Designed miniproteins, single chains, continued (5). Designs and how they scored, part 103

Each design is a single chain, and the fold is of that chain. pLDDT is the mean over its residues in the fold that is shown.

## One batch from the design tools (miniprotein)

Design m19592
Fold by ESMFold2-Fast:
Structure m19592 (fold): chain A 96 residues (1-96)
Amino acid sequence: MTAEEEVEALRREYEELMRRFEESIEEAEKIPEKKEEAELAREALELAERGAGEEEFLEFSRKSSGAAQVVLAHLAVRDPERARRIIERLREEEAA
């Protein structure tokens, strides 16, 4: 199982992923029809910073898979142990 490798990759690409994600939010906010999606993405960042529980992260990822990747990247830097567990669960669910 390669959850550890995925965490390490997310940590390495963290800065670039965050920069692109922030830019995507800014661009989406300029389009009124995409404003809701931009707000969801911002909420995902705040959830990661607040240290939301594993279950809350999983529920949020079901609503926005794109935002979930950024949340995982943020977690990989701040709480790698939690990120590892989430990745393992996601992989098992997708395999089933």
Scores: mean pLDDT 73

Design m19593
Fold by ESMFold2-Fast:
Structure m19593 (fold): chain A 87 residues (1-87)
Amino acid sequence: SPIDEFLAELEELKARHPELASLLDEVMETVLSNKEKLTPEELREILELVRRFAEAVAAARTPAERSAALQDFYEGLSALLKRAEEK
């Protein structure tokens, strides 16, 4: 199922980026709590948000850049979840 594929991709990301485990667990819980409202397309958008965040953190040279990446991630996730609920 799309949810099972999503969860498998998050587990793979946790294995590659153990420093992001807490954030990825939060994302997993959020998705599972909203699974009836999320389309396969929206699940793919969430995976892309997570991948972009991981890349931004890896590329970050300062704590401020890491904080900006985290802010951008949460803003993107919040906007997506709001769109999903408004359907």
Scores: mean pLDDT 84

Design m19594
Fold by ESMFold2-Fast:
Structure m19594 (fold): chain A 81 residues (1-81)
Amino acid sequence: GAAEAQAGTPHGAGLAEVGRRLGEVLNLDAEALERVGAELEAWMTARDVEAIAAVEALVTREFGRDGEVTPAEVVRLVYEA
């Protein structure tokens, strides 16, 4: 259900699933995925407006180099996980 976001924001296990999908889509190696995972974990824990902006900047910087992906696409992936 789309309204049940408060029951459990993805962190730990959800963060791992998001990282796995990002790694598959962007073909990241394990070390790059672990670094990005740490940043995503901080964002998932905070889950606020500034954190979202930081994630967009991180995605543009790290993923834009390798996969040239839109930050909005990654944010959508995170929200759908």
Scores: mean pLDDT 53

Design m19595
Fold by ESMFold2-Fast:
Structure m19595 (fold): chain A 99 residues (1-99)
Amino acid sequence: SMEERIKKLQEEIDKAVKEKQEAENLLTYADRLRRMADGAELVAEEASKHNPEAAKRIRDEAEGLRQEADSLKTEAQNRIQEADKRIEKAVKELEELLS
């Protein structure tokens, strides 16, 4: 029925909006993680003058965090894009049903 179709489209929109919010939170987390990695890199650079072994360990850790942050950012951006497509499709179908 039309009512069941409208309900399913509304549920799809609600689900996609929640998934987008979760992905936006992941993007924010990735940005914070990237900033922490950049800060650790600066600490490693300064430490390299007095303790090159400690500097290397901090730098390796910072690079790992940077790679994780970049991976999470890519995942979050892809999830946002897919959620936006799902919202646009469901909204268009809902508008066509209500016109």
Scores: mean pLDDT 90

Design m19596
Fold by ESMFold2-Fast:
Structure m19596 (fold): chain A 74 residues (1-74)
Amino acid sequence: SMMERLRELALRAAEEAAAGTPEENAKYVPTIKVVDPETMEAVLLAVRRVAETVGDSAAMRAAAARTLEAAAEL
């Protein structure tokens, strides 16, 4: 389902952001656009996961941006 794919993309985005360097994460800036509720749920999941593991604002921002980019390609 689309929700399962979005969840998988969010979890991958969170893992990549948590493992990334501050310099790598700084390159990922969320572009604020109108998004569907399912995509927003995925973004919030990714941010929450990074908050629980790393707790770094740059990593949280990168997780959101990565999730939005991946969802846009879906």
Scores: mean pLDDT 78

Design m19597
Fold by ESMFold2-Fast:
Structure m19597 (fold): chain A 94 residues (1-94)
Amino acid sequence: EKPIPEKDDLDGRPIEGEPVKSGNVYVSPEDAKYEITIDGKKILLSPEIYEEYKKNPTFFGQKLYAYLKSDGKIPFEEIKKVKTVEEIEKLLAE
């Protein structure tokens, strides 16, 4: 098993080439302009969501962590509705 030094990339960056889609996330090429990597999973972001991420990376990182931790149980659209850390914790705690 080969160790991967760079597993998480929270800086965000423009998608080069074409966006990929995951079975657990729906994103159109028109909406997906940026990507970040959390826990080795690539998450595609729209420009609007990426702007929010840049303003509050810690809070937004917690939203994406909740999405990943749910393993697709929580749709990303529901996470977009969350405005506070308490709401994120509620999504993780049933």
Scores: mean pLDDT 56

Design m19598
Fold by ESMFold2-Fast:
Structure m19598 (fold): chain A 62 residues (1-62)
Amino acid sequence: DALKKGDIDGDGTVDERDLRMVEQVADQNGDGTISEEEEKKFIPRGKTEPDPNVREVKEVVE
């Protein structure tokens, strides 16, 4: 159940905490943040709304 702390993603309002709640439910971790180990097993496309272009560019810039 994604709605553990009131209505978040279901309201149609996607906010920082809403995304964190969804990630917490989606991820076994439950920290609101995807860990490396969780990421390796799940390999998500990003935490909130990643842009494949931006991620690659930022990786190079960094």
Scores: mean pLDDT 47

Design m19599
Fold by ESMFold2-Fast:
Structure m19599 (fold): chain A 81 residues (1-81)
Amino acid sequence: GEEEERELGREYGKKAYEAGKKGDGEKAKKYAEEGAKKGKYGAANAAGGASRGAIEAEKKGDKEAAEISKEAGIKAAKAAA
């Protein structure tokens, strides 16, 4: 149900966050896309993880990883709407 979708989205969001924090924008994008496939609630949680990963990449000065992770987060957020 919705809670299972949220849990899967949280796991993919965490992976997207960790990838973005490491400067791996392509992996952050991949995990956000996988979380977005877990339904509306999964997409919402994946969007949060990717967006936080983008902030961490930006703090490190990795503008490319930050932009990729941010765009992936926006796309996942739109899938949640």
Scores: mean pLDDT 84

Design m19600
Fold by ESMFold2-Fast:
Structure m19600 (fold): chain A 62 residues (1-62)
Amino acid sequence: MATEEAIKAAEEGGREGAKEAGGDEKTQKLSGRGAGQIAALLGLNDPERAYETGYQVGKLQA
């Protein structure tokens, strides 16, 4: 079961990954939301792991 902390970490990672890959603000927001949903689906409970997962997702979305 995913924790709220892990979901938030994934959302932040997704935003940051998209930003570093050159995504605009809309892309950053969408990547963050998508990464959070992926963390919830995968049941991530470790914020550090969730952030890393979101970051990689965000980089691919830009």
Scores: mean pLDDT 81

Design m19601
Fold by ESMFold2-Fast:
Structure m19601 (fold): chain A 80 residues (1-80)
Amino acid sequence: SKAEKEKKLEQFNKDLDALLEQFREAGLSEEKLAYVEKLSEELLQKIKELLEKETNEKSLAKQIGELIDKFLSEILSNTS
């Protein structure tokens, strides 16, 4: 349902905010934090689009996992 999709999107937003705060507490520079925030916004937009398009729960989970893996790879490559 739309409500379940909105709830999942809200949870991802909270998880990404928590991750950003962890990086801030770990001493990441403001420039690197801004980059992570930008990637997080792009990830949330892609997840939102995927939640609207994909109705199969297993396929949705796999595709979200692939988006998260790419996001983490980009952070690790560009925040060192």
Scores: mean pLDDT 80

Design m19602
Fold by ESMFold2-Fast:
Structure m19602 (fold): chain A 74 residues (1-74)
Amino acid sequence: SSNEQKAIEVMSELMKMVEEIKKSGKPPSEEEKKRMLELLDEGKRLLSTLDPNNPLAQWMTKTLDIVEEWLKKQ
């Protein structure tokens, strides 16, 4: 579905940003934090449109929680 494609794109951007920040060894900037929060919100919105039994939805639920908790510790 188009919502699944959008979810994949949002999650890919979010995970790439997390990976780049971790590789830098520096904390995320305020701009990076703001962008990640926007991606988390959009990811949660898209997740709500998916079947909860969909493997993508199950993975998104776990991954969004992990990223949100990681970001809170920065």
Scores: mean pLDDT 89

Design m19603
Fold by ESMFold2-Fast:
Structure m19603 (fold): chain A 91 residues (1-91)
Amino acid sequence: ASLSFVPSYGSPEVTDRLTLEEPGAATLSFVAGGKTLAVSEMRRGVKSLTLTATVPEKQVTVEAIGLALIRDASGETRLVELVKTGVTQLP
């Protein structure tokens, strides 16, 4: 999936996550606005992750660093750090 810039709507928290490209599962987590947020298990393909935290009062959009735990066909897991800056896609 591709990401594009979208102005914030004043939501305190906006989560946008990407489906992994390869078959399997991944667990994503990240920190935004002083909170640790967990993204549900994903089942396909790998390319990127975006997390946005928007403060309604300030309408400031912040992207956070995410971590993905990817499981391959062998059942082997690896931790992948996903970073996105400058662009946020809102639902």
Scores: mean pLDDT 35

Design m19604
Fold by ESMFold2-Fast:
Structure m19604 (fold): chain A 85 residues (1-85)
Amino acid sequence: KLERVRELLERYVEALKELLEWALEKSKDEEIKEQAKKALEELPALVEETLAALPELDLDETLRELEEVLERLPEQIKKAKEQLE
């Protein structure tokens, strides 16, 4: 179960990286670009901290939440890109 949570988290992080890279390249708002750059720089440390905390979490609840987030993520990314035009 821990391995499955890690796998889904990796998919989420990959999608988030793609969104942040897109925002950094395509956004016309310099504040959004600066926030995206900072988020990309901080993301590896945040991922390591999250992975280290996984054994202490309710894995059943975490798995359910990650599955729901990943199912909704493509639509949320589309909306975010539309807002960052």
Scores: mean pLDDT 74

Design m19605
Fold by ESMFold2-Fast:
Structure m19605 (fold): chain A 60 residues (1-60)
Amino acid sequence: ASAKVEVKGNTVIVTISTPYGDHTIETVGRNQKELEDALAYAQQLADAAVKKAREQEELE
């Protein structure tokens, strides 16, 4: 399992690759604070998804 967080202009893109499929989440920030909040949220989602995928790999 892996996760990638990218910033393109005002858009934060998180791509989560798991054995169960790839998930892409895009969040648009209208200003610097919203972009920073979106980046923090995207990183939390990426970390949580990778952790969940690893836990499922340990059980299977």
Scores: mean pLDDT 73

Design m19606
Fold by ESMFold2-Fast:
Structure m19606 (fold): chain A 64 residues (1-64)
Amino acid sequence: GGEALAALLELGADPGAAASLAMGAQDKSTRETIEKGARQLAEAGELPEELVEAAVEAAVRGGG
């Protein structure tokens, strides 16, 4: 829940990108689905590409 959002913001993710990934994790999304979402946000410039893996781990950890 809120732990995923807080962790993503701590990593320096865009607030909108952080919220999108945190919501995806709450819906019991698989790691692959979350990773795809993080990649799409990186391509849109809302998440630094270097933070994609860290963002996925934060979303998965906070969503479980």
Scores: mean pLDDT 69

Design m19607
Fold by ESMFold2-Fast:
Structure m19607 (fold): chain A 91 residues (1-91)
Amino acid sequence: MKGVKGKATVKVYEDKTVIEIKFDEPISEEEAKKLAELIAKLMKRKYSYELDKEKKTLTITVEGPASGEAAAEAVKKAARELGMKVEVEVE
């Protein structure tokens, strides 16, 4: 997990919040699962996640409209706990 780098985009919709994380290198399914679970736990929301075929894009969908700032903070905290460097942008 150390040395994993990525960029996250947070998009807030009326019924959901979508967090898309693009990694510089492919990650494992296990790393994707742990990151998604920890982000959802920090946000205290139900979630689903999808890792693309190239294993470079992780899309996390959490229930309901979240504060973009709160979602960004959750991503940063989860990434740091797992030894990942993830930069976050809210759209």
Scores: mean pLDDT 83

Design m19608
Fold by ESMFold2-Fast:
Structure m19608 (fold): chain A 99 residues (1-99)
Amino acid sequence: SMEEIERETEGFSAGAKAALAAVDVAESLGVLTPEQASRILGTGMALGARVALGELSPEEAAREFGEAVREALAPVASEEQVEEVARAGEEAFLRALEE
């Protein structure tokens, strides 16, 4: 339905904003590749859509997003850098989905 498409689109937008915040931190630390940026963005958008459709809570989606960021960056970043990016992404995700 049109209402489902609109909610999914709003969710994608919120997820994209959160993913861009994580990407900005990763880029500032020098640990970002185009492939990792695409994966982080795609995951954020998909999780945002799932929250908008009522499949996940914002807190569950933020946790899953943080885990995805950790998995993506673990091969190329220190543990400290991975946690900094993941926390920034989780915080941005919760903020973007705040009513």
Scores: mean pLDDT 83

Design m19609
Fold by ESMFold2-Fast:
Structure m19609 (fold): chain A 88 residues (1-88)
Amino acid sequence: SREALLELAKLFLVTSITLAGIEFDAEKGLISAEEAIKRVEEVLEETLKRLEELAEKHPEIPQSLIEEVKKRIEEEAERVKERIRELA
């Protein structure tokens, strides 16, 4: 349904903004690189849990789309962690 796709899009958008905020705080020296990486890992874990809950709530969402979103979130979190590690 359109509602299910909007929930999926919102989850992805909120996660992306949250990760960008963590990277920004690390770049500005507001938090340590170690603390920033820990926060990225916590955001990833919570987001993947919410994605699984959303997939269970909306079985009409193609499993291939859930897997693609999961892969994109995991790849973005890894890229953010790599950039944060380079700041240290």
Scores: mean pLDDT 88

Design m19610
Fold by ESMFold2-Fast:
Structure m19610 (fold): chain A 82 residues (1-82)
Amino acid sequence: SMKAEELKKRAIEKVRKAAEAIAAGDAEKAVAYLREAEKLALEFAKVASDEQVKELLAEMREIIEKAAAEHPESAAATGELA
């Protein structure tokens, strides 16, 4: 559905912005984007299949794991605030 596609796109966009904030050392901004992504992912889960939800969560995790690998101290600070 168009709603599911829109929610997935927005969730990924927010996670990418969180990754950018982690790279910049802005833990507060990273947490804000991660919270927005979580809300979008929860709304997506209401309208998507379990398989689609697993795919979205895997994509979100991959984006954040790449940022955390490059910037572990900033990622740790982001995790403490979340």
Scores: mean pLDDT 85

Design m19611
Fold by ESMFold2-Fast:
Structure m19611 (fold): chain A 94 residues (1-94)
Amino acid sequence: SRVDDAIEVAKALTDNPAHVAYIALSIAFPEVNEKFPVSPEELADPEVLAEKVKEALIYLGASEEEAEEIREAMLSGDLEKTLELLRKVLTKLS
């Protein structure tokens, strides 16, 4: 799927959960880059990046609870949990 392909590309570029999530969202939903742009300084700040991913997910139609769970997984450094939750949420939005 579009989401799975985007996640695989993102995983090839980085193993940081917040980076993978943001890159995957930007590939699957190009409007995320326009509405939730990230500077190089913000890319270096995992808390800022995780918050932008949460905002982007809510914009795409995720519930606040679903987006917060993904944010918590990103900040915990759990890539597998982050990707599991991302696939689950984004599959519902497609």
Scores: mean pLDDT 83

Design m19612
Fold by ESMFold2-Fast:
Structure m19612 (fold): chain A 89 residues (1-89)
Amino acid sequence: SPEEELARIQREIRDLIRFMLGFAPGIVQNPELYKELVQRLRRLVAELEALVRQHPELRSPEVERLIREAEETIELLEKLKEVYEKQLA
C-alpha cells in the first residue's frame, strides 16, 4: 500500500541519516563511499517526493521535516569533506 511504502522509505531515510552522521569523518575520507551514500539519500528523497506527489493525502509536516533533515545531512557532510580536503592541501 502507499502507506506501507511511505513507512519503508521514511525508515530507510532515517537509518541512512543516522549512519551518515554517526560515521561522517570516515565517510568523507572515502570518496567512493561518500558519493554512494549521498546518491542513495538523494534517491530516497526523490522516491519520497514522488510518492507524496502521487498520493497527496500522505503529505505531512513530518515528511517535509524528514526531507529537510536529509538535505541538512548532505550539506553537513559536504562541508566536512571540504574541511578534510583543505587539510590535505
Scores: mean pLDDT 89

Design m19613
Fold by ESMFold2-Fast:
Structure m19613 (fold): chain A 77 residues (1-77)
Amino acid sequence: MKPILRVTVSGKSKDGGKDGPPVVESMTYDEAREWAIKHAEEWGIEDISELNVQKIAELLKEHYEKQGNRATVEIIE
């Protein structure tokens, strides 16, 4: 079975710095990999074969955190 990545994103507050409600999204491994390949150049990744599920999960978390959000990425069967 291909893994699913569950992304929980918070911290998008519009009310003076309080966290907004968390947004939960589920991505298939294929969807997450395609997203990572699309952004590989922005992260300086030259060889996309290095993008395993763990690396993609780390990059997803860093991507949202770089935007000022807090993110948790879970790998589900």
Scores: mean pLDDT 69

Design m19614
Fold by ESMFold2-Fast:
Structure m19614 (fold): chain A 76 residues (1-76)
Amino acid sequence: MVEKLIEEARALKEAGAPEEEIKKLLLEAIREELEEQREKVQEMVEAIENNEVFTDTESSKELYKLVKEKLEELLK
């Protein structure tokens, strides 16, 4: 479940786990839940792989919001 993967990623981040471990959980959540939206999944995966989600840039904030909105949409 995406919700559990996101919670686990958050817990790992708070515990000071490596960024790579957190990215793996986020990528798994995105790939699993957004399988039907292949094009959007590729865009999000590339941004996460390039560390944009964890850079606090404007683009990473927009990506995080987009991912959150899409995951919430799928979980309804």
Scores: mean pLDDT 63

Design m19615
Fold by ESMFold2-Fast:
Structure m19615 (fold): chain A 97 residues (1-97)
Amino acid sequence: SLDELAEELTRLLEKAPVEELPPSLSAVIVHELQEALERGLEEAVRLAVRLLKNKVPLDLAILEQLLEIARRLEEEGVPVARRLKEVAERKMREMKG
């Protein structure tokens, strides 16, 4: 289940647009992801998948939260986590130019 969720997250992130968000909206999404991660890694991945399926655009702060989720998945030995990290880091570079 966690492996399948992480694979879906990785596929969705590869296609996700990056853009600046209103600071209030960005802060709410970041806070929700942080709270989900405190409850559990699977909950954080499920929330991230839901956000991406709903076409929520990603700013740098949200990408940093997705990178943290990827690091936790890598610690748990989830095979796709390395690819998820690479995709998140690439999206962060796209935001810078």
Scores: mean pLDDT 87

Design m19616
Fold by ESMFold2-Fast:
Structure m19616 (fold): chain A 99 residues (1-99)
Amino acid sequence: AAAPPVKIEITLEGGETLPDALVEEIQEAIATHDVLITRTTRLTTADGKRFTVTLELRVTPAGELEPVRGSITFEDGTVYEFDNAEEALLYARKLLAES
């Protein structure tokens, strides 16, 4: 049985990265546990339809962010969940291209 991952409630928007000070503060947890954070990106199509891309990211021992999974949430509350973060990003690109 693997130790459960440590989920830290950090919300990053768009292309934001983890602050260096925060990486140093959680470095011991990163070394001993899978540290998971959430990145939220709010996007609008050309026709004005809004949706949110949420990525679950693992923090590496080097302080880098590795995508694990993702979901897309629409304004009406519809959620599409993806086991692979790349598939969530591809779907988001499709939504933007079809606007």
Scores: mean pLDDT 72

Design m19617
Fold by ESMFold2-Fast:
Structure m19617 (fold): chain A 89 residues (1-89)
Amino acid sequence: SLREELKAEIDALNAAVKAGASPETIAAHVKRIVDIINSPELSEEERKEAVKEAYRAITFAPGSVDSAALLPLVQKELGKIFLEYSLYE
């Protein structure tokens, strides 16, 4: 199900961040999460929670993650979603 795919991608994002994966690998998981949450089958609450989980994983990433390279890639994928869910400011 899309809910199982969403959980799997969030788990994969957290695992990639914990492993110190490349910015491109982490950004690819964020893009997959964004693609899934754009599905009409998910509730607004499920979408908000998924966006919060992705943002949390990136914000609390360990020093092994290249945050300077990662943040521009994530902003490209999440910019519109952050606006839609009032996560800006």
Scores: mean pLDDT 74

Design m19618
Fold by ESMFold2-Fast:
Formats: structure tokens, sequence, C-alpha cells
Structure m19618 (fold): chain A 67 residues (1-67)
């Protein structure tokens, strides 16, 4: 959805700037307006980032793009 995409873009920009608090804020906003499937993929992505699981990050993003 456009709202999920906007949150993803803003969250990734914040992450690249080193602003983890802004990343979490944008990610939570995207989860709040996402479908159940999009919300789960967004949670999986954040969990992978926190775990340092690069393969999990790519898998979650690929799933989001397929939805």
Amino acid sequence: SPAVLAGLIAGREAYNAGDEAAFDTHWDAAIAVASPEEAQALRDYRDAVKAGDWAGEIAALTRLEAL
C-alpha cells in the first residue's frame, strides 16, 4: 500500500542516517496501517535487523514487494 511504502522509505532513510528512534517510529506507523501480511513482513524485517540476520532482512523485503 502507498502508506506502508511511505513508512518503509522514511524508516530506511532514518536508519541510513543512524536515527534508530525515527526508524522505529516510521516502522510502527507502517505496521499500524498495513495488512496482516504486510505487518508480519515488517515485523520480520525489524527482527532480522536487530538480530543482524542479513538473509532474513532480504527475505522479508522480498515478501513485502510480492504483496
Scores: mean pLDDT 80

Design m19619
Fold by ESMFold2-Fast:
Structure m19619 (fold): chain A 81 residues (1-81)
Amino acid sequence: MKAAELLRKALKLVEEGIKAGDLQKGLEEAAPYVEEALKLLEERETPEAREELERLLEVIEKAMKEVEEELKKNKMKRLPA
């Protein structure tokens, strides 16, 4: 239960980061919640927490693919440092 709530908060933060175009910031803000949820899952895994973790991972994977595409486009438009 507590792990599932932490994972839902993490998911919301990642989704807000994606909407804002700042996935890295969303992931950084979500990271503490994910770490706490994973520690709770090590003590006792629940079906609800597992399902929320899977949803979070799917959202992150999809967002990472979109960021990777944007980074490839930005590398071509940005002057080398």
Scores: mean pLDDT 73

Design m19620
Fold by ESMFold2-Fast:
Structure m19620 (fold): chain A 61 residues (1-61)
Amino acid sequence: SKEELEEIKNGLLEQYEKLGEAALPQIYAAIDEMKKESPETGKMAEETRRRLEELLRRKKA
């Protein structure tokens, strides 16, 4: 469901906030896996990647 996809997105972003760059390889792997599942999951994967890239830019500042 859309709610479950939102939870997956939030979980991946929380993992980055807690573990930092060490979590990036597994987060990117999860995003790539999501893109393969369905169009709905692919849209959430794109949303997650955009949010992750924004967080990465803010961590550099």
Scores: mean pLDDT 78

Design m19621
Fold by ESMFold2-Fast:
Structure m19621 (fold): chain A 74 residues (1-74)
Amino acid sequence: SNEEQIRELTELAKKALEEMAKSLNQPEIGKEAIEELERVEKEAIEKKWSLEEFTQRVKTVIVRTLSRMNEKLA
């Protein structure tokens, strides 16, 4: 079901961002991104979002988070 895929994708994204934040010593940025992904997951399930809408939202969170981590390392 879409709900199962949304939950699975959220957990994979959270795990990836958590490991990246740990490796780059960016725990605050990582925590903020994980909290945002959890809000996105809850909203997507509650509002019955399509996978396309959900993945676009998750992509935005990931890209923004990676950009913030990269800028702090520069």
Scores: mean pLDDT 85

Design m19622
Fold by ESMFold2-Fast:
Structure m19622 (fold): chain A 73 residues (1-73)
Amino acid sequence: MSEEELEREITRSMLIMLLSSYGSLDDIVDVDEVIEELERLGFEEVAKYLRENIKEKEATVQELIDLVVPYVD
């Protein structure tokens, strides 16, 4: 496994864990609050990606995971 592949897997796992902490997959969350928390935790590139790709103020935890996982891949 390359260093880049390892970092990608760690980032993916951390993001899934973080997003799952907001509730069940069907729970609706405030997108702006999630983006601000990602920026605070140092996931600035992911936060920027979400800001550019989610125009709605609210999304489900599942929708956020589905957007973030392909981006980190």
Scores: mean pLDDT 75

Design m19623
Fold by ESMFold2-Fast:
Structure m19623 (fold): chain A 74 residues (1-74)
Amino acid sequence: MTPIELALLYLQKKDFDFALAAVKSAIKKYGEDNPEVQYVKALLYRALGKEEEADKWAEKAREIDPSSPYAQKA
């Protein structure tokens, strides 16, 4: 399972500490400019109630790859 898949799984389980660790692992492996990494960061911020930060990272993901399957769901 990829760090991105783990981040999504932990976010669904509401295990935010594990979700944050998985997001950090994804950043280390793929970099912050990766649209999937930016998307899971947006989901994490939204889950933490930081809607403005979530929207910012979702928009960055769409700007890099608007055809990404995650762009429409962020």
Scores: mean pLDDT 75

Design m19624
Fold by ESMFold2-Fast:
Structure m19624 (fold): chain A 74 residues (1-74)
Amino acid sequence: SVDDAEARLAAHLRKLGFSDELIAQVLAIFRQTVATGDLEGGVRALLALLKRNNVPEKDALETLRLFQEEFMRL
């Protein structure tokens, strides 16, 4: 379910040291991506968010991987 996907994403992002505010913004993009079905648009929005927040490349790539995996499981 979407709720289960969001819970798994939030848990992983907390392990990466993301702030609660940044996690909330990632989950907002995830919800919008699920609502529209536009994975490419969601990925672009996610990468822009992570870049704006100076997230290290390795953590940004891990976040992108998890985001895509959870979307594809729905």
Scores: mean pLDDT 89

Design m19625
Fold by ESMFold2-Fast:
Formats: structure tokens, sequence, C-alpha cells
Structure m19625 (fold): chain A 86 residues (1-86)
């Protein structure tokens, strides 16, 4: 998963908490989201935070980039779940 310091920068307590929140949101919405897609989504967030390190970017800018990247690389359902969990 992404380093804890990267998650702290966007107000996420830990990568396990984000993953578990995504799983719960998927269940509550009746979405069939594989665990591999959830893990790939969290990894994508870690990559975005790492690439923006030292740049003046807002949480909303990170959220937008995350949503667009996950939608493009994985799928729209995972992007929706991750956007709600973020």
Amino acid sequence: GPPQSALDAVGIPDWRGLRDRMRQIARDRGYDVPDSDIVDGVRTLGGIISSTRGQDVSRDQIRQRLRDTVRRRINDRTAQVMDQAF
C-alpha cells in the first residue's frame, strides 16, 4: 500500500482504513468491486500523492486526479467508491 505519511497528507488515517471503507461502500451500494481493484485504487492514490510531493496541490485537486485516473485505468464503479471513501 502507499506509505502512511502520504495518506496523512490527505487526511486519511491509514491505507487499511481506506481499503475497508471502500469495501463497505461497495457492499452498501451493491457494487461487485473485486478486492484487486480496491487495492489498485489505493495504490493509484499513493502514486498520485508521491508525484505531487513538494507541489502546492489541494485535497480537491488530488481527489479529481484520483477519480479520473481510477476511472481510466480500472473502472467507473471503483472510481465512484474511492471518491466517496476519500
Scores: mean pLDDT 77

Design m19626
Fold by ESMFold2-Fast:
Structure m19626 (fold): chain A 89 residues (1-89)
Amino acid sequence: MLEEIVKYLEEAFKILKEVEGIKGVDIVVLDGTEEQRERLAALQAEQRALIAAGTMDRIAVAVDTHVNLEHKLEMAKEILEEAKEYAKK
């Protein structure tokens, strides 16, 4: 589940950063493997740089290993689908 969340968020962020005027993803990781936390932290750092440059707004997502992981997975999927729709414009 958490690996799928990370993959959807990475794909969404990749789409969002390539489209001018599109909002970015702000990711907060509360738990997970060290590798997953490092990958999400890298996405957060890149997003912060783009926000500081004035090229991206923020969309917040919190990720943890609590019983709500299924809900977080659906949120990550929705963010990816929204990113794809923005890219079509």
Scores: mean pLDDT 60

